Designed miniproteins, single chains, continued (4). Designs and how they scored, part 52

Each design is a single chain, and the fold is of that chain. pLDDT is the mean over its residues in the fold that is shown.

## One batch from the design tools (miniprotein)

Design m13789
Fold by ESMFold2-Fast:
Structure m13789 (fold): chain A 65 residues (1-65)
Amino acid sequence: MISKEELDREVAIALVGMEVALAIKAGYSREEIDALIDRIVDQLPEEYREEAREFGRKLADELLK
């Protein structure tokens, strides 16, 4: 079973991904999406920030092709 700490990390990443996906669907620019990612990630615990940021940016890169 996944640990509570690992579950918290996965939930944080999933929230960033959902916000990015919704912003893309709503027609946000790449600059607006990058700023959104930064705002969300800055609210996460330090240990999750880089992973969540990378996930959000990669999602934007793939969906905005």
Scores: mean pLDDT 80

Design m13790
Fold by ESMFold2-Fast:
Structure m13790 (fold): chain A 68 residues (1-68)
Amino acid sequence: MPPLSAEELLAAMQAGGFTTAQVVQLLELDIQHTEELAAKETDPERKAELERRRERGRAYLAQVRAAA
């Protein structure tokens, strides 16, 4: 399944009752949590996966902020 665009993600979450500010806050919290997990992870393969997840989260956050 193709990943949702930032605009589609924002629209879907707003349809679910979330505001743009709440979507931004949730993305920021997910990025922070992923960074904490990556910092504590000793397995290099899992750490690399968490880093990719963080990069994806930052890209979404930037796009959502630009769309708002």
Scores: mean pLDDT 76

Design m13791
Fold by ESMFold2-Fast:
Structure m13791 (fold): chain A 75 residues (1-75)
Amino acid sequence: MSAEELIKEARELVREAARALSQGKFDEAVELADRAIELADEAYRKAKTKEQKLEAGITGGLAGIVRGVAKVAGG
């Protein structure tokens, strides 16, 4: 996958994780957020431009926030 494709997929996983969190599905939210972090990290490594690195970094950061909230709220 290209960096752009990885960023797009990671963003979708962040949206899905946030939805799971809003539904009280804390374990599902953590799993989706972890997958988003992994894809964002891969996108950062494959990024050819500063903009792609920034987008990957922001996406990974948002996934980290969702994960943290899900962990605190879930236990």
Scores: mean pLDDT 88

Design m13792
Fold by ESMFold2-Fast:
Structure m13792 (fold): chain A 75 residues (1-75)
Amino acid sequence: GADEIREAAATLGLTPDVHEIAPGVYGVLLRGGSNTKEAIELAERLARLVEETHGYETLLVSGGGTTGLVILRRR
């Protein structure tokens, strides 16, 4: 859930906003208005970490000056 995503992000030195946007689907906002390429790389690293550690499915999303992930809990 959200706490597992936050813990994974903390391992990467990140403190994202995590919201359940639909049942079992989480929106994760990493940064707003910063270097988009670095934010995308951090989002990809977080995606890989939660996929490997928790079996979540991830989709990178960028828009409105923010970069993040949509994460689907697989159960």
Scores: mean pLDDT 74

Design m13793
Fold by ESMFold2-Fast:
Structure m13793 (fold): chain A 104 residues (1-104)
Amino acid sequence: SLSRQELLDMLKGILDLTQMRRDRAKAAGLDEIAAAEDEAISTIQEAITLVENNAPVQEIKAKLDEAISLFRKIRQLAKDAGDDDTAASADGLVSTLLDAKKKL
């Protein structure tokens, strides 16, 4: 099973990556992708807070589901914009979060 510390380290890594992707999208004028990345950043920050506060597993899982939905949206927006690298990155984050959810 996934430990609280392993989940926190994973979520913080996802946060750093998502912030970097958001800044790149903003610099490129990809405002819709940047806005979706900002929403994902807020959701991951909320998930980190829930884990740090030892929230019920079902509440943490629900927040991870929100993040998964946002990364699926980012993937589609990136694909539509021809940004295959961002789309592949978003698919990887969906897989990582789904695996984490299964191990909770």
Scores: mean pLDDT 92

Design m13794
Fold by ESMFold2-Fast:
Structure m13794 (fold): chain A 80 residues (1-80)
Amino acid sequence: MEVQLSPLEQQLLEEANRIAELLRQMRDSGDDAGLDLLTRLEDEGLSLREIGERLRRQPNPLLQALGEELLRAAELLEQL
């Protein structure tokens, strides 16, 4: 019962859940500067890959982790 996701779709769902958890941790930590940076990168019309690469280069470990998960999600989306 229930629609069985493909392995690729299941990996995308797992990455989406990890990204959501990292964003929650950033909000809970009160990292307004990190959230502001993320909003600016989205407003610049950057691709998910470009956002991920920029975040991975930040000194903030939560932003680095978010960047790594965004890069994985971008690679999975490119396979769809």
Scores: mean pLDDT 76

Design m13795
Fold by ESMFold2-Fast:
Structure m13795 (fold): chain A 74 residues (1-74)
Amino acid sequence: MKEEAREEGRRIAEEIVEAVLAGASEEELAELDKKAIEKGEEIKKKYGEEAFRAFVEGAREAARERAAAVEAAL
């Protein structure tokens, strides 16, 4: 589960970052944030804190990688 949680976190973070880069509305971004929070809480409740930590680490890693790429393009 930890590995799957990490991959879920990465995927969700990449979706959010790409939506931001595509000029998504504040409402669309709020919906994506809500989905991310719900998924994280679901993972924590069903699979425990370690799986939740993996999810957060995956999301953080993907966001950092994407942000660095955007900064390099500016």
Scores: mean pLDDT 78

Design m13796
Fold by ESMFold2-Fast:
Structure m13796 (fold): chain A 90 residues (1-90)
Amino acid sequence: MKEKLDELIEKAKKGDGDAFREAMNLVLEMYEKGEISIEEAVEKIRELLDIYLDNVAKKAGLTPEQVAEMRAAADEEIEAFKKYLEEKKK
């Protein structure tokens, strides 16, 4: 599964939205199966969101202020997601 995830991340870096969604789903699947830790899952989700935001900013010509607002929103979603995964483990 790690090789598949690495391939999807590389495609997502090139702007492939389908690869981005597949990579997100694969990270969740790996966590649910106990193949990766919660810390690893959060790190991978953060990496994928950073790739997504970078691609959107480049395509839309966003200002640094707009990118900062999107990053702040993404950080809040990651914190909520981390709490969700911790609740699931209980």
Scores: mean pLDDT 77

Design m13797
Fold by ESMFold2-Fast:
Structure m13797 (fold): chain A 61 residues (1-61)
Amino acid sequence: PLSRATLRLVEKLREQGQLDDVVTSLLTRQLTQKEAAGRLGVSQSRISEIVAAAQKGQLAG
C-alpha cells in the first residue's frame, strides 16, 4: 500500500502523462531515485515507494 502523499504524486504524474516514463526510467536505471526525487521535488522515500509498487504491479494504468 502507498502512503497518501505518494498516491497524490502518482495521480499527478498520471494526469500529466508522465507516470509511465518516470516508472520505466527508474526500473531501467536510466534515472536514479535521487535524481527523480530532485526532479519531482519529493523525498527519495516517496520515489522508493513508487518503485516498490511498480515492481509488484500495484500501480494502476
Scores: mean pLDDT 77

Design m13798
Fold by ESMFold2-Fast:
Structure m13798 (fold): chain A 83 residues (1-83)
Amino acid sequence: SAELEAEIEELIERTERLIKEALKSKNPEVQKLALEAEITLGMGLIYYGISKMTNDESLAEKAKELIKKALELAEKAIELAKK
């Protein structure tokens, strides 16, 4: 659906922005969380790409879940960087 696609695109943009910011940190624990977020986002992007090729909404929902998990990891990285 257009609504689901819009949600996924917004989550991707926000997650990429936070990962980029977190990777500027010299703290190895922050970098570790940022890299885990990047890997998880990559998996979500693969599922999203397949969902668009196959018009499979269940794969789009799976992509959304993975991208949300990547966002949570990126947010944790930013929070740790403040300490």
Scores: mean pLDDT 88

Design m13799
Fold by ESMFold2-Fast:
Structure m13799 (fold): chain A 71 residues (1-71)
Amino acid sequence: TDESFNAAVEEAAKKLGIDPSLLRDAFMKVLAGKMTIDQAAKEISKKTGASQKDVRGALRSLLRDFMQGKL
């Protein structure tokens, strides 16, 4: 549901110390095939100073949970 998805994005963004809207926008672009997870993580890392590895891990976890119907 939208509530589950928004809660998951907010929690992941909080752990990374970034704006949840940046993580949400990047995830939506990955789902739309407009960018890869690696490209999204690199862009967020450049904008926020967050670890590219940690951002990539968060995006991969969100994608996995979304594909398994947990969001």
Scores: mean pLDDT 83

Design m13800
Fold by ESMFold2-Fast:
Structure m13800 (fold): chain A 88 residues (1-88)
Amino acid sequence: SLIEELKKEAEKLTLEMIRRRVSDEELKKELEKFKEEALKKGVPEEVIEEIAKEAYLLWLSLIGTAAVLSAVEGIPFEEALERVLERL
């Protein structure tokens, strides 16, 4: 379905942005572009917002896991983030 395709697109976008080490602000900018494109396809705004929210929560989950790993293991955040991404 179109909704499932959009969910996959948002997830791929988020994972690519994490792999590129972009900022939270840059991710939000890319998600806004995604929402604009999805709206043009006639998908309800409420559904688009939920998909974008899920993508952002994926970002927070991975960044949060890296932050906890960094703190607990005593390693740099960038090293912890790389380890989290290797397990995807």
Scores: mean pLDDT 84

Design m13801
Fold by ESMFold2-Fast:
Structure m13801 (fold): chain A 68 residues (1-68)
Amino acid sequence: PPMSELSPEEQVEAAKEAVRKLAEAAGVEFARAMVTHEIRQLVAEGKISEEEAERIIEAVEEEARRLE
């Protein structure tokens, strides 16, 4: 489902899962950059708030650090 339809906890878990899956295929640095870019694109499109995006991006960075 779209990120805007997910609860805050579900948004965080979905972003962490995306980082893990992309990291397995293309490496942790690529996964972090790609997921972060997609989240910022959702803000630019008005689909999520800046506050939601900051929370999700923080979770992405934490998961990427955990995988390093």
Scores: mean pLDDT 81

Design m13802
Fold by ESMFold2-Fast:
Structure m13802 (fold): chain A 74 residues (1-74)
Amino acid sequence: SSALEERAEELTEEIIEALENDEPEEKIVKLLQEVLKLPRDVAQRVLRRVSERITDPKKQAKLKRAYILAQERL
């Protein structure tokens, strides 16, 4: 649905902005918890798009840690 695609794009941009601004890991975790509420295929697309746009290895590591924490809190 258009609403689902809009929410996916919103979350993608919010995660990228939070990583670029070096926001606390907890903020990234909370955004990823919202991604994990989306249908699995949509959530996977968001995670792929974020991973493709984040090129800094330190930010990639932060994203990976936050993703593990978000999954553990399901």
Scores: mean pLDDT 88

Design m13803
Fold by ESMFold2-Fast:
Structure m13803 (fold): chain A 90 residues (1-90)
Amino acid sequence: MRERAEELRRRGRELLEEGRRRLERLSAGVVLELPAEEQRRLAEEARAEAARAEAAGDLETAALYRELAEAIDKVLEGEELIREAERLEA
């Protein structure tokens, strides 16, 4: 059980670090300070904006919003894996 918790925590930390770096590249590091519910809503909005930009032929804007959504997803996944690891050790 401990080995599984360690693996989840390690993967969670790797995802959080990746997400953080990607958000910082977008000058969106403030997203890390938001509650998880707001992060999820922002990721959904970013996907919707990416789809609209792509439909309009604005591929650069679409790529930026897709990158934002992916970075937020990495942060959310990382946090979830860390919480799961904590539950397994409880």
Scores: mean pLDDT 85

Design m13804
Fold by ESMFold2-Fast:
Structure m13804 (fold): chain A 60 residues (1-60)
Amino acid sequence: SSEKKKYVIKITLKDAEGKEVEITIEVYSTLGEALKKAEEAIEKYKKEHPGAEVVNVEIE
């Protein structure tokens, strides 16, 4: 959808040690823009924490 609305995105990642962490993003955007913000956050986290992987992504 091209309509802008508030999205709450919860990203669960697992570090190399197996510890789970959650990142919450609140953004007022289109769904496509919200998904890009989620991707950016994931890439940034993986750069800062090598070996981390995404377990789940929840969009509200």
Scores: mean pLDDT 83

Design m13805
Fold by ESMFold2-Fast:
Structure m13805 (fold): chain A 100 residues (1-100)
Amino acid sequence: MDPLTEELTRRLGATVEEIKQVLVDYYRAQGQPETAERIEKLTDEEIASLVLQLLSDPERLDAIVAHLKAQGREDLAERVRAYAEALTPEDIARLVKKVS
């Protein structure tokens, strides 16, 4: 597992497959089934990059946290929030660029 994916899974306490499924379910709930289908086909590194991009957007972060709480995933919602708060916008951009 690449270092970015390893850090992401450690921080969130979830596998890449679990994170991917959360994103797929989120975008389907948002009425974006084509985006959900694209996410299902992403590599582990691309999923890690996408998550970091979403964590850098306060609106998207709040929407994902709300979705996780609605799904009964309170612990994961809190871990996502904590991880986002630990990263600066510069840190997120740098990590995304390294994966891309």
Scores: mean pLDDT 77

Design m13806
Fold by ESMFold2-Fast:
Structure m13806 (fold): chain A 92 residues (1-92)
Amino acid sequence: SDLEALRRMIEAVGPEAVAELVTAQYLVQGRSSGIERGVVIQRAASTLVAAGVDREEALRLSRRAADRFAGLSTQQLIDRVAALYAEFRARV
């Protein structure tokens, strides 16, 4: 995934919506790889910062997304990633 694609999605749907997509992707990866929640949040925030989101805002949005998705199964997270990606791609 190119950072330019993330920047275009942020322009189309805003940083909060893209933070949900990015955080859900890292949560799926974290569950399969045994990565700790704080590391998932840091990775998601770093990706958002690279895409042009302010560091404090990126961390705040990634934490909020992780909290919202805490009750989802891995399959529900995979389905959420697919749905969000399809929605945002259609708006770019």
Scores: mean pLDDT 87

Design m13807
Fold by ESMFold2-Fast:
Structure m13807 (fold): chain A 74 residues (1-74)
Amino acid sequence: MTEEEKQELIDELAARLTREVGLPEDYARAVAETILKSALLKNPDGSYEEVRKLAEEITDRHIANLRARRAAEA
């Protein structure tokens, strides 16, 4: 996975977090970077496609968990 591929994935995940759960852009970017780091820790030798898929799955779970928690605290 190249540095450019990492940057593109971070930008895509940050955009999703801003769009889907309303996180501020800078905060969404920081969360996206953490998600990518988590994906890389789980599959350090993974292809771009494998890491991207895992990062997307982590993002989906994070969004679902945030929405569930907001609903429970409402």
Scores: mean pLDDT 81

Design m13808
Fold by ESMFold2-Fast:
Structure m13808 (fold): chain A 81 residues (1-81)
Amino acid sequence: MLVPASNQRHPKDAKTKPPLYEILNAIAKGDIEKAAELLKDYVKDLSEAEERSLIDFFHSMTGQSKEFIREVIEKAKELAK
């Protein structure tokens, strides 16, 4: 039997942000500069609550300290200026 594989792709992204896995990888490696550069597109629109949630998320996913992740976010905010 022939199964027709028709897969229609629609780009759904209104704004192109770096993929989350790239940010996770940079944080896991302790690469503050790279992680901050990737995060700058996220931190520009971040509320305080979202920043806290992001710190908790990266801490649980990478094992890096919350202080380290906060440093990355602060550097990303500097780069986003």
Scores: mean pLDDT 73

Design m13809
Fold by ESMFold2-Fast:
Parts: structure tokens; sequence; C-alpha cells
Structure m13809 (fold): chain A 84 residues (1-84)
């Protein structure tokens, strides 16, 4: 839903403010996160999105300000490799 996109964007804004970054998601990246982040309510979705976006930001190598779906798919295996 549109509310889920808004929550994910709010989590991105929080991560940007905390880390001093100006990262953006492409529409495809937002769609991917909406489809793959599952939570029972808006608070849980925000908390989950904040964690996931923080990890994405940590492993993002900064070719541009805009993170695409393909970028997220490349980063997820790197996150898994570093947390196991």
Amino acid sequence: TEKRREIILEALELVNNIKGKNLKFSDDALDFLVDNLHADNDESLFALARIVINDIAKFWKGKSDTITKEDILEIIPEIEAHTV
C-alpha cells in the first residue's frame, strides 16, 4: 500500500539524518522493499525498514545517491556473508 512506501521512506530519512547521508531509492527499489518487508503493524514495519536500510547504507559503495533494486540484491548477500 502507499502507506507502506511512506513508512519505508520515513525510515530512509531517519538513517540519512543519523549517518549524514542523502540516499534515495528508485521506484523499483521501493517496490522491492514493500513486497519483501513483512510486519504486523506500522511500528514494526518502520523498525524493520530502519534495520534493513541501515545495513544497505553500511554496505553501499556510493556510485550514486540513488539505490536501485539491483543494488539491493547485490548488497543482501554481502550483509548475509558478514553477519554469519
Scores: mean pLDDT 75

Design m13810
Fold by ESMFold2-Fast:
Structure m13810 (fold): chain A 62 residues (1-62)
Amino acid sequence: SSQVQQLQDVARQLQDNIKRAEKQIEKAKQTDKEMAEKLQRELDFAKKRLDDIQKRIERLLS
Protein backbone atom coordinates (compact mmCIF):
# COMPACT_ATOMS: atom_id res chain seq x y z
CA SER A 1 0.00 0.00 0.00
CA SER A 2 1.04 3.65 -0.42
CA GLN A 3 1.00 4.07 3.38
CA VAL A 4 3.53 1.24 3.76
CA GLN A 5 5.77 2.76 1.07
CA GLN A 6 5.62 6.20 2.76
CA LEU A 7 6.47 4.70 6.17
CA GLN A 8 9.32 2.66 4.64
CA ASP A 9 10.72 5.86 3.05
CA VAL A 10 10.53 7.68 6.41
CA ALA A 11 12.19 4.69 8.13
CA ARG A 12 15.03 4.71 5.56
CA GLN A 13 15.61 8.45 6.01
CA LEU A 14 15.58 8.01 9.79
CA GLN A 15 18.09 5.12 9.59
CA ASP A 16 20.42 7.33 7.50
CA ASN A 17 20.04 10.19 10.00
CA ILE A 18 20.81 7.81 12.89
CA LYS A 19 24.02 6.58 11.21
CA ARG A 20 25.17 10.18 10.61
CA ALA A 21 24.29 11.16 14.19
CA GLU A 22 26.28 8.20 15.62
CA LYS A 23 29.37 9.39 13.70
CA GLN A 24 28.84 12.99 14.87
CA ILE A 25 28.51 11.83 18.50
CA GLU A 26 31.79 9.87 18.35
CA LYS A 27 33.57 12.96 17.01
CA ALA A 28 31.87 15.29 19.54
CA LYS A 29 32.82 13.06 22.52
CA GLN A 30 36.48 14.01 21.93
CA THR A 31 35.92 17.82 21.76
CA ASP A 32 32.56 18.81 23.33
CA LYS A 33 30.93 16.57 25.95
CA GLU A 34 27.81 18.77 26.25
CA MET A 35 27.23 18.62 22.49
CA ALA A 36 27.76 14.84 22.56
CA GLU A 37 25.13 14.49 25.33
CA LYS A 38 22.63 16.65 23.40
CA LEU A 39 23.22 14.62 20.22
CA GLN A 40 22.86 11.36 22.19
CA ARG A 41 19.42 12.47 23.47
CA GLU A 42 18.36 13.38 19.91
CA LEU A 43 19.67 10.00 18.69
CA ASP A 44 17.73 8.12 21.39
CA PHE A 45 14.54 9.97 20.36
CA ALA A 46 15.15 9.16 16.67
CA LYS A 47 15.72 5.46 17.48
CA LYS A 48 12.43 5.34 19.41
CA ARG A 49 10.60 7.00 16.50
CA LEU A 50 12.15 4.47 14.08
CA ASP A 51 11.00 1.57 16.30
CA ASP A 52 7.45 3.00 16.41
CA ILE A 53 7.38 3.35 12.59
CA GLN A 54 8.71 -0.20 12.09
CA LYS A 55 6.01 -1.56 14.43
CA ARG A 56 3.36 0.34 12.47
CA ILE A 57 4.67 -1.13 9.18
CA GLU A 58 4.54 -4.62 10.72
CA ARG A 59 0.91 -4.10 11.85
CA LEU A 60 -0.12 -2.86 8.37
CA LEU A 61 1.50 -5.91 6.72
CA SER A 62 -0.12 -8.36 9.17
Scores: mean pLDDT 86

Design m13811
Fold by ESMFold2-Fast:
Structure m13811 (fold): chain A 86 residues (1-86)
Amino acid sequence: SLVEALKEVLATGDGADIGVALIEGVVNGDEVLAEAAVIADELLRRAQAGVPEEELVAELVRLGVEEEEARELVARIRAQVAAHPE
């Protein structure tokens, strides 16, 4: 599902891994993987722009991610932003 693909992209990927997932989704016709990668990139960009943790968590919960898991994924996104402050 989109939610499971999104969780996998966010849980295992840094910015480069998200890019690879997008390319694989597009090239192989995996619409769900491509869509998950686009959403993951958007969330990473929003985190880089300083969007609050609560807003990012709410977005993931809206997409069907469990709240505790969403918080863990957002913490991972924020750690990636802190490691690559471009």
Scores: mean pLDDT 73

Design m13812
Fold by ESMFold2-Fast:
Formats: C-alpha cells, sequence, structure tokens
Structure m13812 (fold): chain A 93 residues (1-93)
C-alpha cells in the first residue's frame, strides 16, 4: 500500500509551511519533488530529494516558503525509475 499526504499552512508571519509525507509497503528508491503554482503563474519546483525508502518507512519533507500567492496549489510527486508512485495536491487557503 501507499500512504501519501500533503499539508499546507499559512503561518502568522505570512510564510507558508508545507509538510509532505510518503510511506510505501515495499522498499524502493524514490525521487520526490514538490511543486507550487499560483493563478497565472508558471509551475516551479521548490524541493527535490532522492531517497532509498525502506518498507514501512515514512519520508517527511518540510519546507517554508515566502512569496506564495493566496490561491496557490502545491503538488507532491514521487517517482521510481521515472514511473509515478504517488501524488498529492493541496491548495493554500
Amino acid sequence: SVTVSLSVQRLPDGTVQVTATLSLSEAMRVEVVLYVVGPGEILREVARHTVDLAAGETLTLTVTLTGVSPDAWFTHVARSDGRLVAQASAQVT
């Protein structure tokens, strides 16, 4: 099984904190990329990691960003050997 989550929170100082989690039932090397896009903007990559993930291990990525538009979408994508393994998206409110 695959467990994937994406949590997006605007902090009191106006920064946006993004927490992305991934857990797989089997061991796998994954490339994890976090993207952001606001209305009328070009998609941008904000984080990228390649990790050897053990079965049942949870990978947690936390990033804090400035200049994020109010209606921006974040997308967390995990791939193995170029193949999509997991994806989650969340909008800043």
Scores: mean pLDDT 85

Design m13813
Fold by ESMFold2-Fast:
Structure m13813 (fold): chain A 90 residues (1-90)
Amino acid sequence: MLEQLEKELEEFKKLSGKAEEIDKLIEEFEKKSLEEQLKVIVENTEKANEGDEEALLKVFAAMYVLSKKLIENNSEEFAKKLAELYEKFK
């Protein structure tokens, strides 16, 4: 659910103290393709595990953008499937 994702984003911003940096990364990643966002996650996950704070912020921002797009896409597809089912019952 989008509300839960936004709550987790605000909590991470608060815990990291990097709200402005996170917002900038989110804007940047929203402009990237799905494949490019996945590449960022893969390449930065190892660095984040090694304690690279900047890499952790990049992984979080990319995962947030991907999760949001998946939720929005699934909701639209779900709505379309429901409409198709409704027409079948007329």
Scores: mean pLDDT 72

Design m13814
Fold by ESMFold2-Fast:
Structure m13814 (fold): chain A 77 residues (1-77)
Amino acid sequence: LPDEDLLRETKRQVLGLLDSLYHDVPREEIVERVRRAARLFREMGFSDEDVYDNAVSMLLSAGFSRDEAERIAREAV
């Protein structure tokens, strides 16, 4: 299904973000990758709420505080 190809690309972007955590990537680059993943989630038909929740989870996993993660996620949606 066409949606499966978009799901695979989104998974690659998420894995790329996780990989960046092991390579001591600057916080600014992590934020940019999260914003890019948020755009892909929207293109996949995820709700704004799901996009926000995924962005917050990704940022928290990257070591951002909850308040900071929520603020960045709001800007990404």
Scores: mean pLDDT 75

Design m13815
Fold by ESMFold2-Fast:
Structure m13815 (fold): chain A 77 residues (1-77)
Amino acid sequence: SLVERARLLAGVAQALRAGDLEAAARLAAELDGVPEAEALEALAALSEEEREEAARRAEGLAHQLLAAAGEEPPDVA
C-alpha cells in the first residue's frame, strides 16, 4: 500500500540521519525487494552528504505518498 511504502521510506530517512545503517538497510531492502546485505553495502558506499541527500529524498517521497493515500480517511468505527 502507499501508506506502508511511505512508512518504510520515512523509516529509512530516520535511520540514515541517526547513522543506523543496519536499520536503514533492512527497511530499504524491504522497500526495493533486495537482500539486506546488498542494501547495507550500497548505503555504506555513500558519503555522509549522499546519505543526507538520500534521507531528504526518502522523507519527501514519504510525505507525497502519505498525502496521496491520506485523501481517503481510515474507516473508524
Scores: mean pLDDT 78

Design m13816
Fold by ESMFold2-Fast:
Structure m13816 (fold): chain A 62 residues (1-62)
Amino acid sequence: LPQSILEEVTKGLSPEEAAEVKEALEAVYEETNGSLSDEQLLELGKIIAESIREARELEAKK
C-alpha cells in the first residue's frame, strides 16, 4: 500500500484513527490482490476515514 495515500487519507486524524484506516485499507488491498488503482485507494481511504471520524463524533455526543 503506497505510503503517500496513507498520509493523504489520514491527514487530520489521531494516530489511533490513522492506524485503523491503515489496517482497513491494507485488508482491502490484500482482498483485491492489489487490483485497485491509487485513485481508488485514495477515495476508499477517505470514505473509511470519514466513517471512523463520524463514529467518534457519535460516541462523543453520549
Scores: mean pLDDT 77

Design m13817
Fold by ESMFold2-Fast:
Structure m13817 (fold): chain A 72 residues (1-72)
Amino acid sequence: MSLAEQLAQGLERALPLAEKHSPEAAKYLEEGLRYAKEGDLVMALLKASEGLRAAGLDEDAALLEKKARELA
């Protein structure tokens, strides 16, 4: 499986939990999932990082942003 496919599966599994606990974070994860399914790994990581920041996970968000910048 490609990295984008693995990311899409992870986001699909996380999304119901995010919707339950942080609807704002869930919106960004939904956008990230869309990009991951399209194979746009950079945008998928950036949207996932926005979701993590909305959930208050700033350090994890910064790590995903760094990975996206390295792939761009």
Scores: mean pLDDT 78

Design m13818
Fold by ESMFold2-Fast:
Formats: structure tokens, C-alpha cells, sequence
Structure m13818 (fold): chain A 68 residues (1-68)
């Protein structure tokens, strides 16, 4: 569902922000590490969903534009 896709996208974005924070500060916290792992897991689930959903890429592109 759209809600599930948006949740996966949000988790991926949190993971990317955690990676950037870790790279900029040089500090690796357990919380940031878990956030990165969840983001990667969500990316894998989104990719699996793409195999059955033709418009998933279009949906993500529209969402990325909304986030700027």
C-alpha cells in the first residue's frame, strides 16, 4: 500500500541522514548504526515490492520532488 511505501521511504531517508551525520562528526553511535541498518532493510523491501508494482519508481520520484 502507499502507506507502507511511504514508511519504507521515510526509513531509508532516516538511514541516509544517520550516515551523513556519522561521516560529518566521525562519531558512530548505536542509535545511528541501527537507523542505518533499518534504512538498508527498508531499501531491500522497497526493491522487492518494485517487482510487483510497476509505478513504484514513479511514486518515489514524485515523493522525492515533494521533499526537495
Amino acid sequence: SDAEIEQLLDTIEEGERAKKRMQETGEVTDEDFKTVVLGETSRAKLKEGEEWGIIVETREEQRQEALK
Scores: mean pLDDT 71

Design m13819
Fold by ESMFold2-Fast:
Structure m13819 (fold): chain A 89 residues (1-89)
Amino acid sequence: SPFEKALRLLEKGKELVRRRAPLEELERVGEKALRYAEEAGFSEETLRALRGLVEGALSAYREGRYDEAIAKFETARELLKVEREERER
C-alpha cells in the first residue's frame, strides 16, 4: 500500500544517513515518501508536518547532525502511524 511504502522509505532514509549516502539519495527518498503519504490519503495538515520533518532531516544531514537526521525520519514514521490509527482515509 502507499502507506507501507511511505513508512519503508522513511526507514530507508535512516539507513541512508547511517551509511553516509550522498545527499541526492536522501532527497529522492524523502520526495518519494511524501508522494506515497499523499497517495495514502493523509490530510494537508499531516502532509505539511511530514514535509517539515523530512526537510528538517535533510537540513540536519547537510550540517553533519546525523543523529538528529535519523531522529527526524523516525518522528516522521511515528507521525504517519499515529495519524493512520486515529483516522481512516
Scores: mean pLDDT 87

Design m13820
Fold by ESMFold2-Fast:
Structure m13820 (fold): chain A 91 residues (1-91)
Amino acid sequence: MSKEEIEKAVKIVAEIGKEKGLSKELMVQAAAAVISTEFGEALDDEILEIIAETLGVSVEFVREAIENFSELSVEELQKIKEVVEEAVKKL
């Protein structure tokens, strides 16, 4: 996958996430889910940097958000799922 394709996916997630009132942390989770599940890409440092740059957050913020996935509520997971499903339709 090219950097441009990953950046486009993260931008789509950010647009949908803003419309649905997602925090930057939940946008990171949705972007990571799209990249890992739809594109089959590993969440390596290069991918984390692209997510961070595109969402306007630090790479450390992205890493911490991903590590906190298990702490998300059912309501937050549902919002992530809705954003991922809508983003995939726009890819």
Scores: mean pLDDT 80

Design m13821
Fold by ESMFold2-Fast:
Structure m13821 (fold): chain A 81 residues (1-81)
Amino acid sequence: MIPTPEQALKGSKEEGALYAGRAAMAAGVTPDGAESVREFALKLGEKGARYVGYGMARGAQEGTPEKASIGAAEGLSKGGV
């Protein structure tokens, strides 16, 4: 299931990163690619992980990996990361 953007922002760093990975999988990324997204989000710290999760969840609602990627970049920009 695609996580909601709000779930990513309310959670911990670990939850934000988990939701980023799940959003990537929902958008059609492979499990290995989704795990790489989760690990990348964790490296960005608490704020970065949460805003990547937010952006990817928002982008994944449109159902493409490209929209999820754009969402991640917009989320990071909105978070000031």
Scores: mean pLDDT 75

Design m13822
Fold by ESMFold2-Fast:
Structure m13822 (fold): chain A 95 residues (1-95)
Amino acid sequence: KEEEAKKKLEEGQQKFNQALQLMNQLGSNSAQPHDASLAQQAIDLLQQSIDLYNDVLNNYDLDDSVRQQIQQQIQLAQQYIDLIKRVAGPALEAL
């Protein structure tokens, strides 16, 4: 349903934005030994965003332009996951 697809896209965008907020907490000139849970929460939110976007792509008929926009957003979220893992990798392994 279009309403369901829209709700999932909105939820995905909200989770993406929440992850960016957590990333800002991790990267704002503070000592980085603070809780790997923030990094993991950001990764989890980005993954949930990707999952919601993939659900929309797989289960709903979309215009090619919308499909491409969602795919670009998934790619960006994946890049942020890679960045978080690179920056917080040792702390995440200790979790």
Scores: mean pLDDT 77

Design m13823
Fold by ESMFold2-Fast:
Parts: sequence; C-alpha cells; structure tokens
Structure m13823 (fold): chain A 80 residues (1-80)
Amino acid sequence: SEEEREVARLRALDEAQSYAMEKINELKKTLSDEQLKKFENEVAKVILKYRIDMDLGLITPEEALERAKKEIDEIYEKYK
C-alpha cells in the first residue's frame, strides 16, 4: 500500500538522520563550529538526495539507507 511505502521511507530517513547525528556528536569534540556546519551541510545533501530518489521510486528505502550511511561514513573520514 502507499501508506506502507511512506512508513518505510520515513523510517529510512529517521535512521539516516540518527546515524548522522551520532557522527555530528563525535565531531563536536574536535571540529570548529564552521567545520561542523560544513560537515552537517554535506550530510544533509546526501540525505536529501536519497529522500528524492526514494520519493521518485528510483531506489528502495533499505538500499537508500545503506548508501546514505556509506556516503556519510566517507564524509566523516574526511573530517575526523
């Protein structure tokens, strides 16, 4: 159903955002406010990209979450 698909998309977005917040909390200890904001902006762009792809039916919520986490990890490696 459309409702089941919407719930799955919302869950994937929530999990991706929670994962990103975990990385943000780790980096708060070492980064300046300016660098932290740049990290947050890059991560937000990743999450928005996969949100759009899920909404367009180009990717499943499960695949979107896995790819978002991978890209967030790659961004995290540049800032840590």
Scores: mean pLDDT 89

Design m13824
Fold by ESMFold2-Fast:
Structure m13824 (fold): chain A 62 residues (1-62)
Amino acid sequence: MTVYARVKETENSWALEGEGFRVGDILEVLEEVDENYWRVRSLTTGAEGVVHKEHIEIIEVE
């Protein structure tokens, strides 16, 4: 099952820009690190990192 997500515009989304993620980027979810953090890869930039779930929205599951 492949899960895709998009970076949301939030008050704290600036923290994700430091990791190479920008608002509107399409992300592939690689793993769930814990209940609040997921390891993701940007399909736009190729950046990988751990992001808080509040900054992303799920687009597609499966």
Scores: mean pLDDT 74

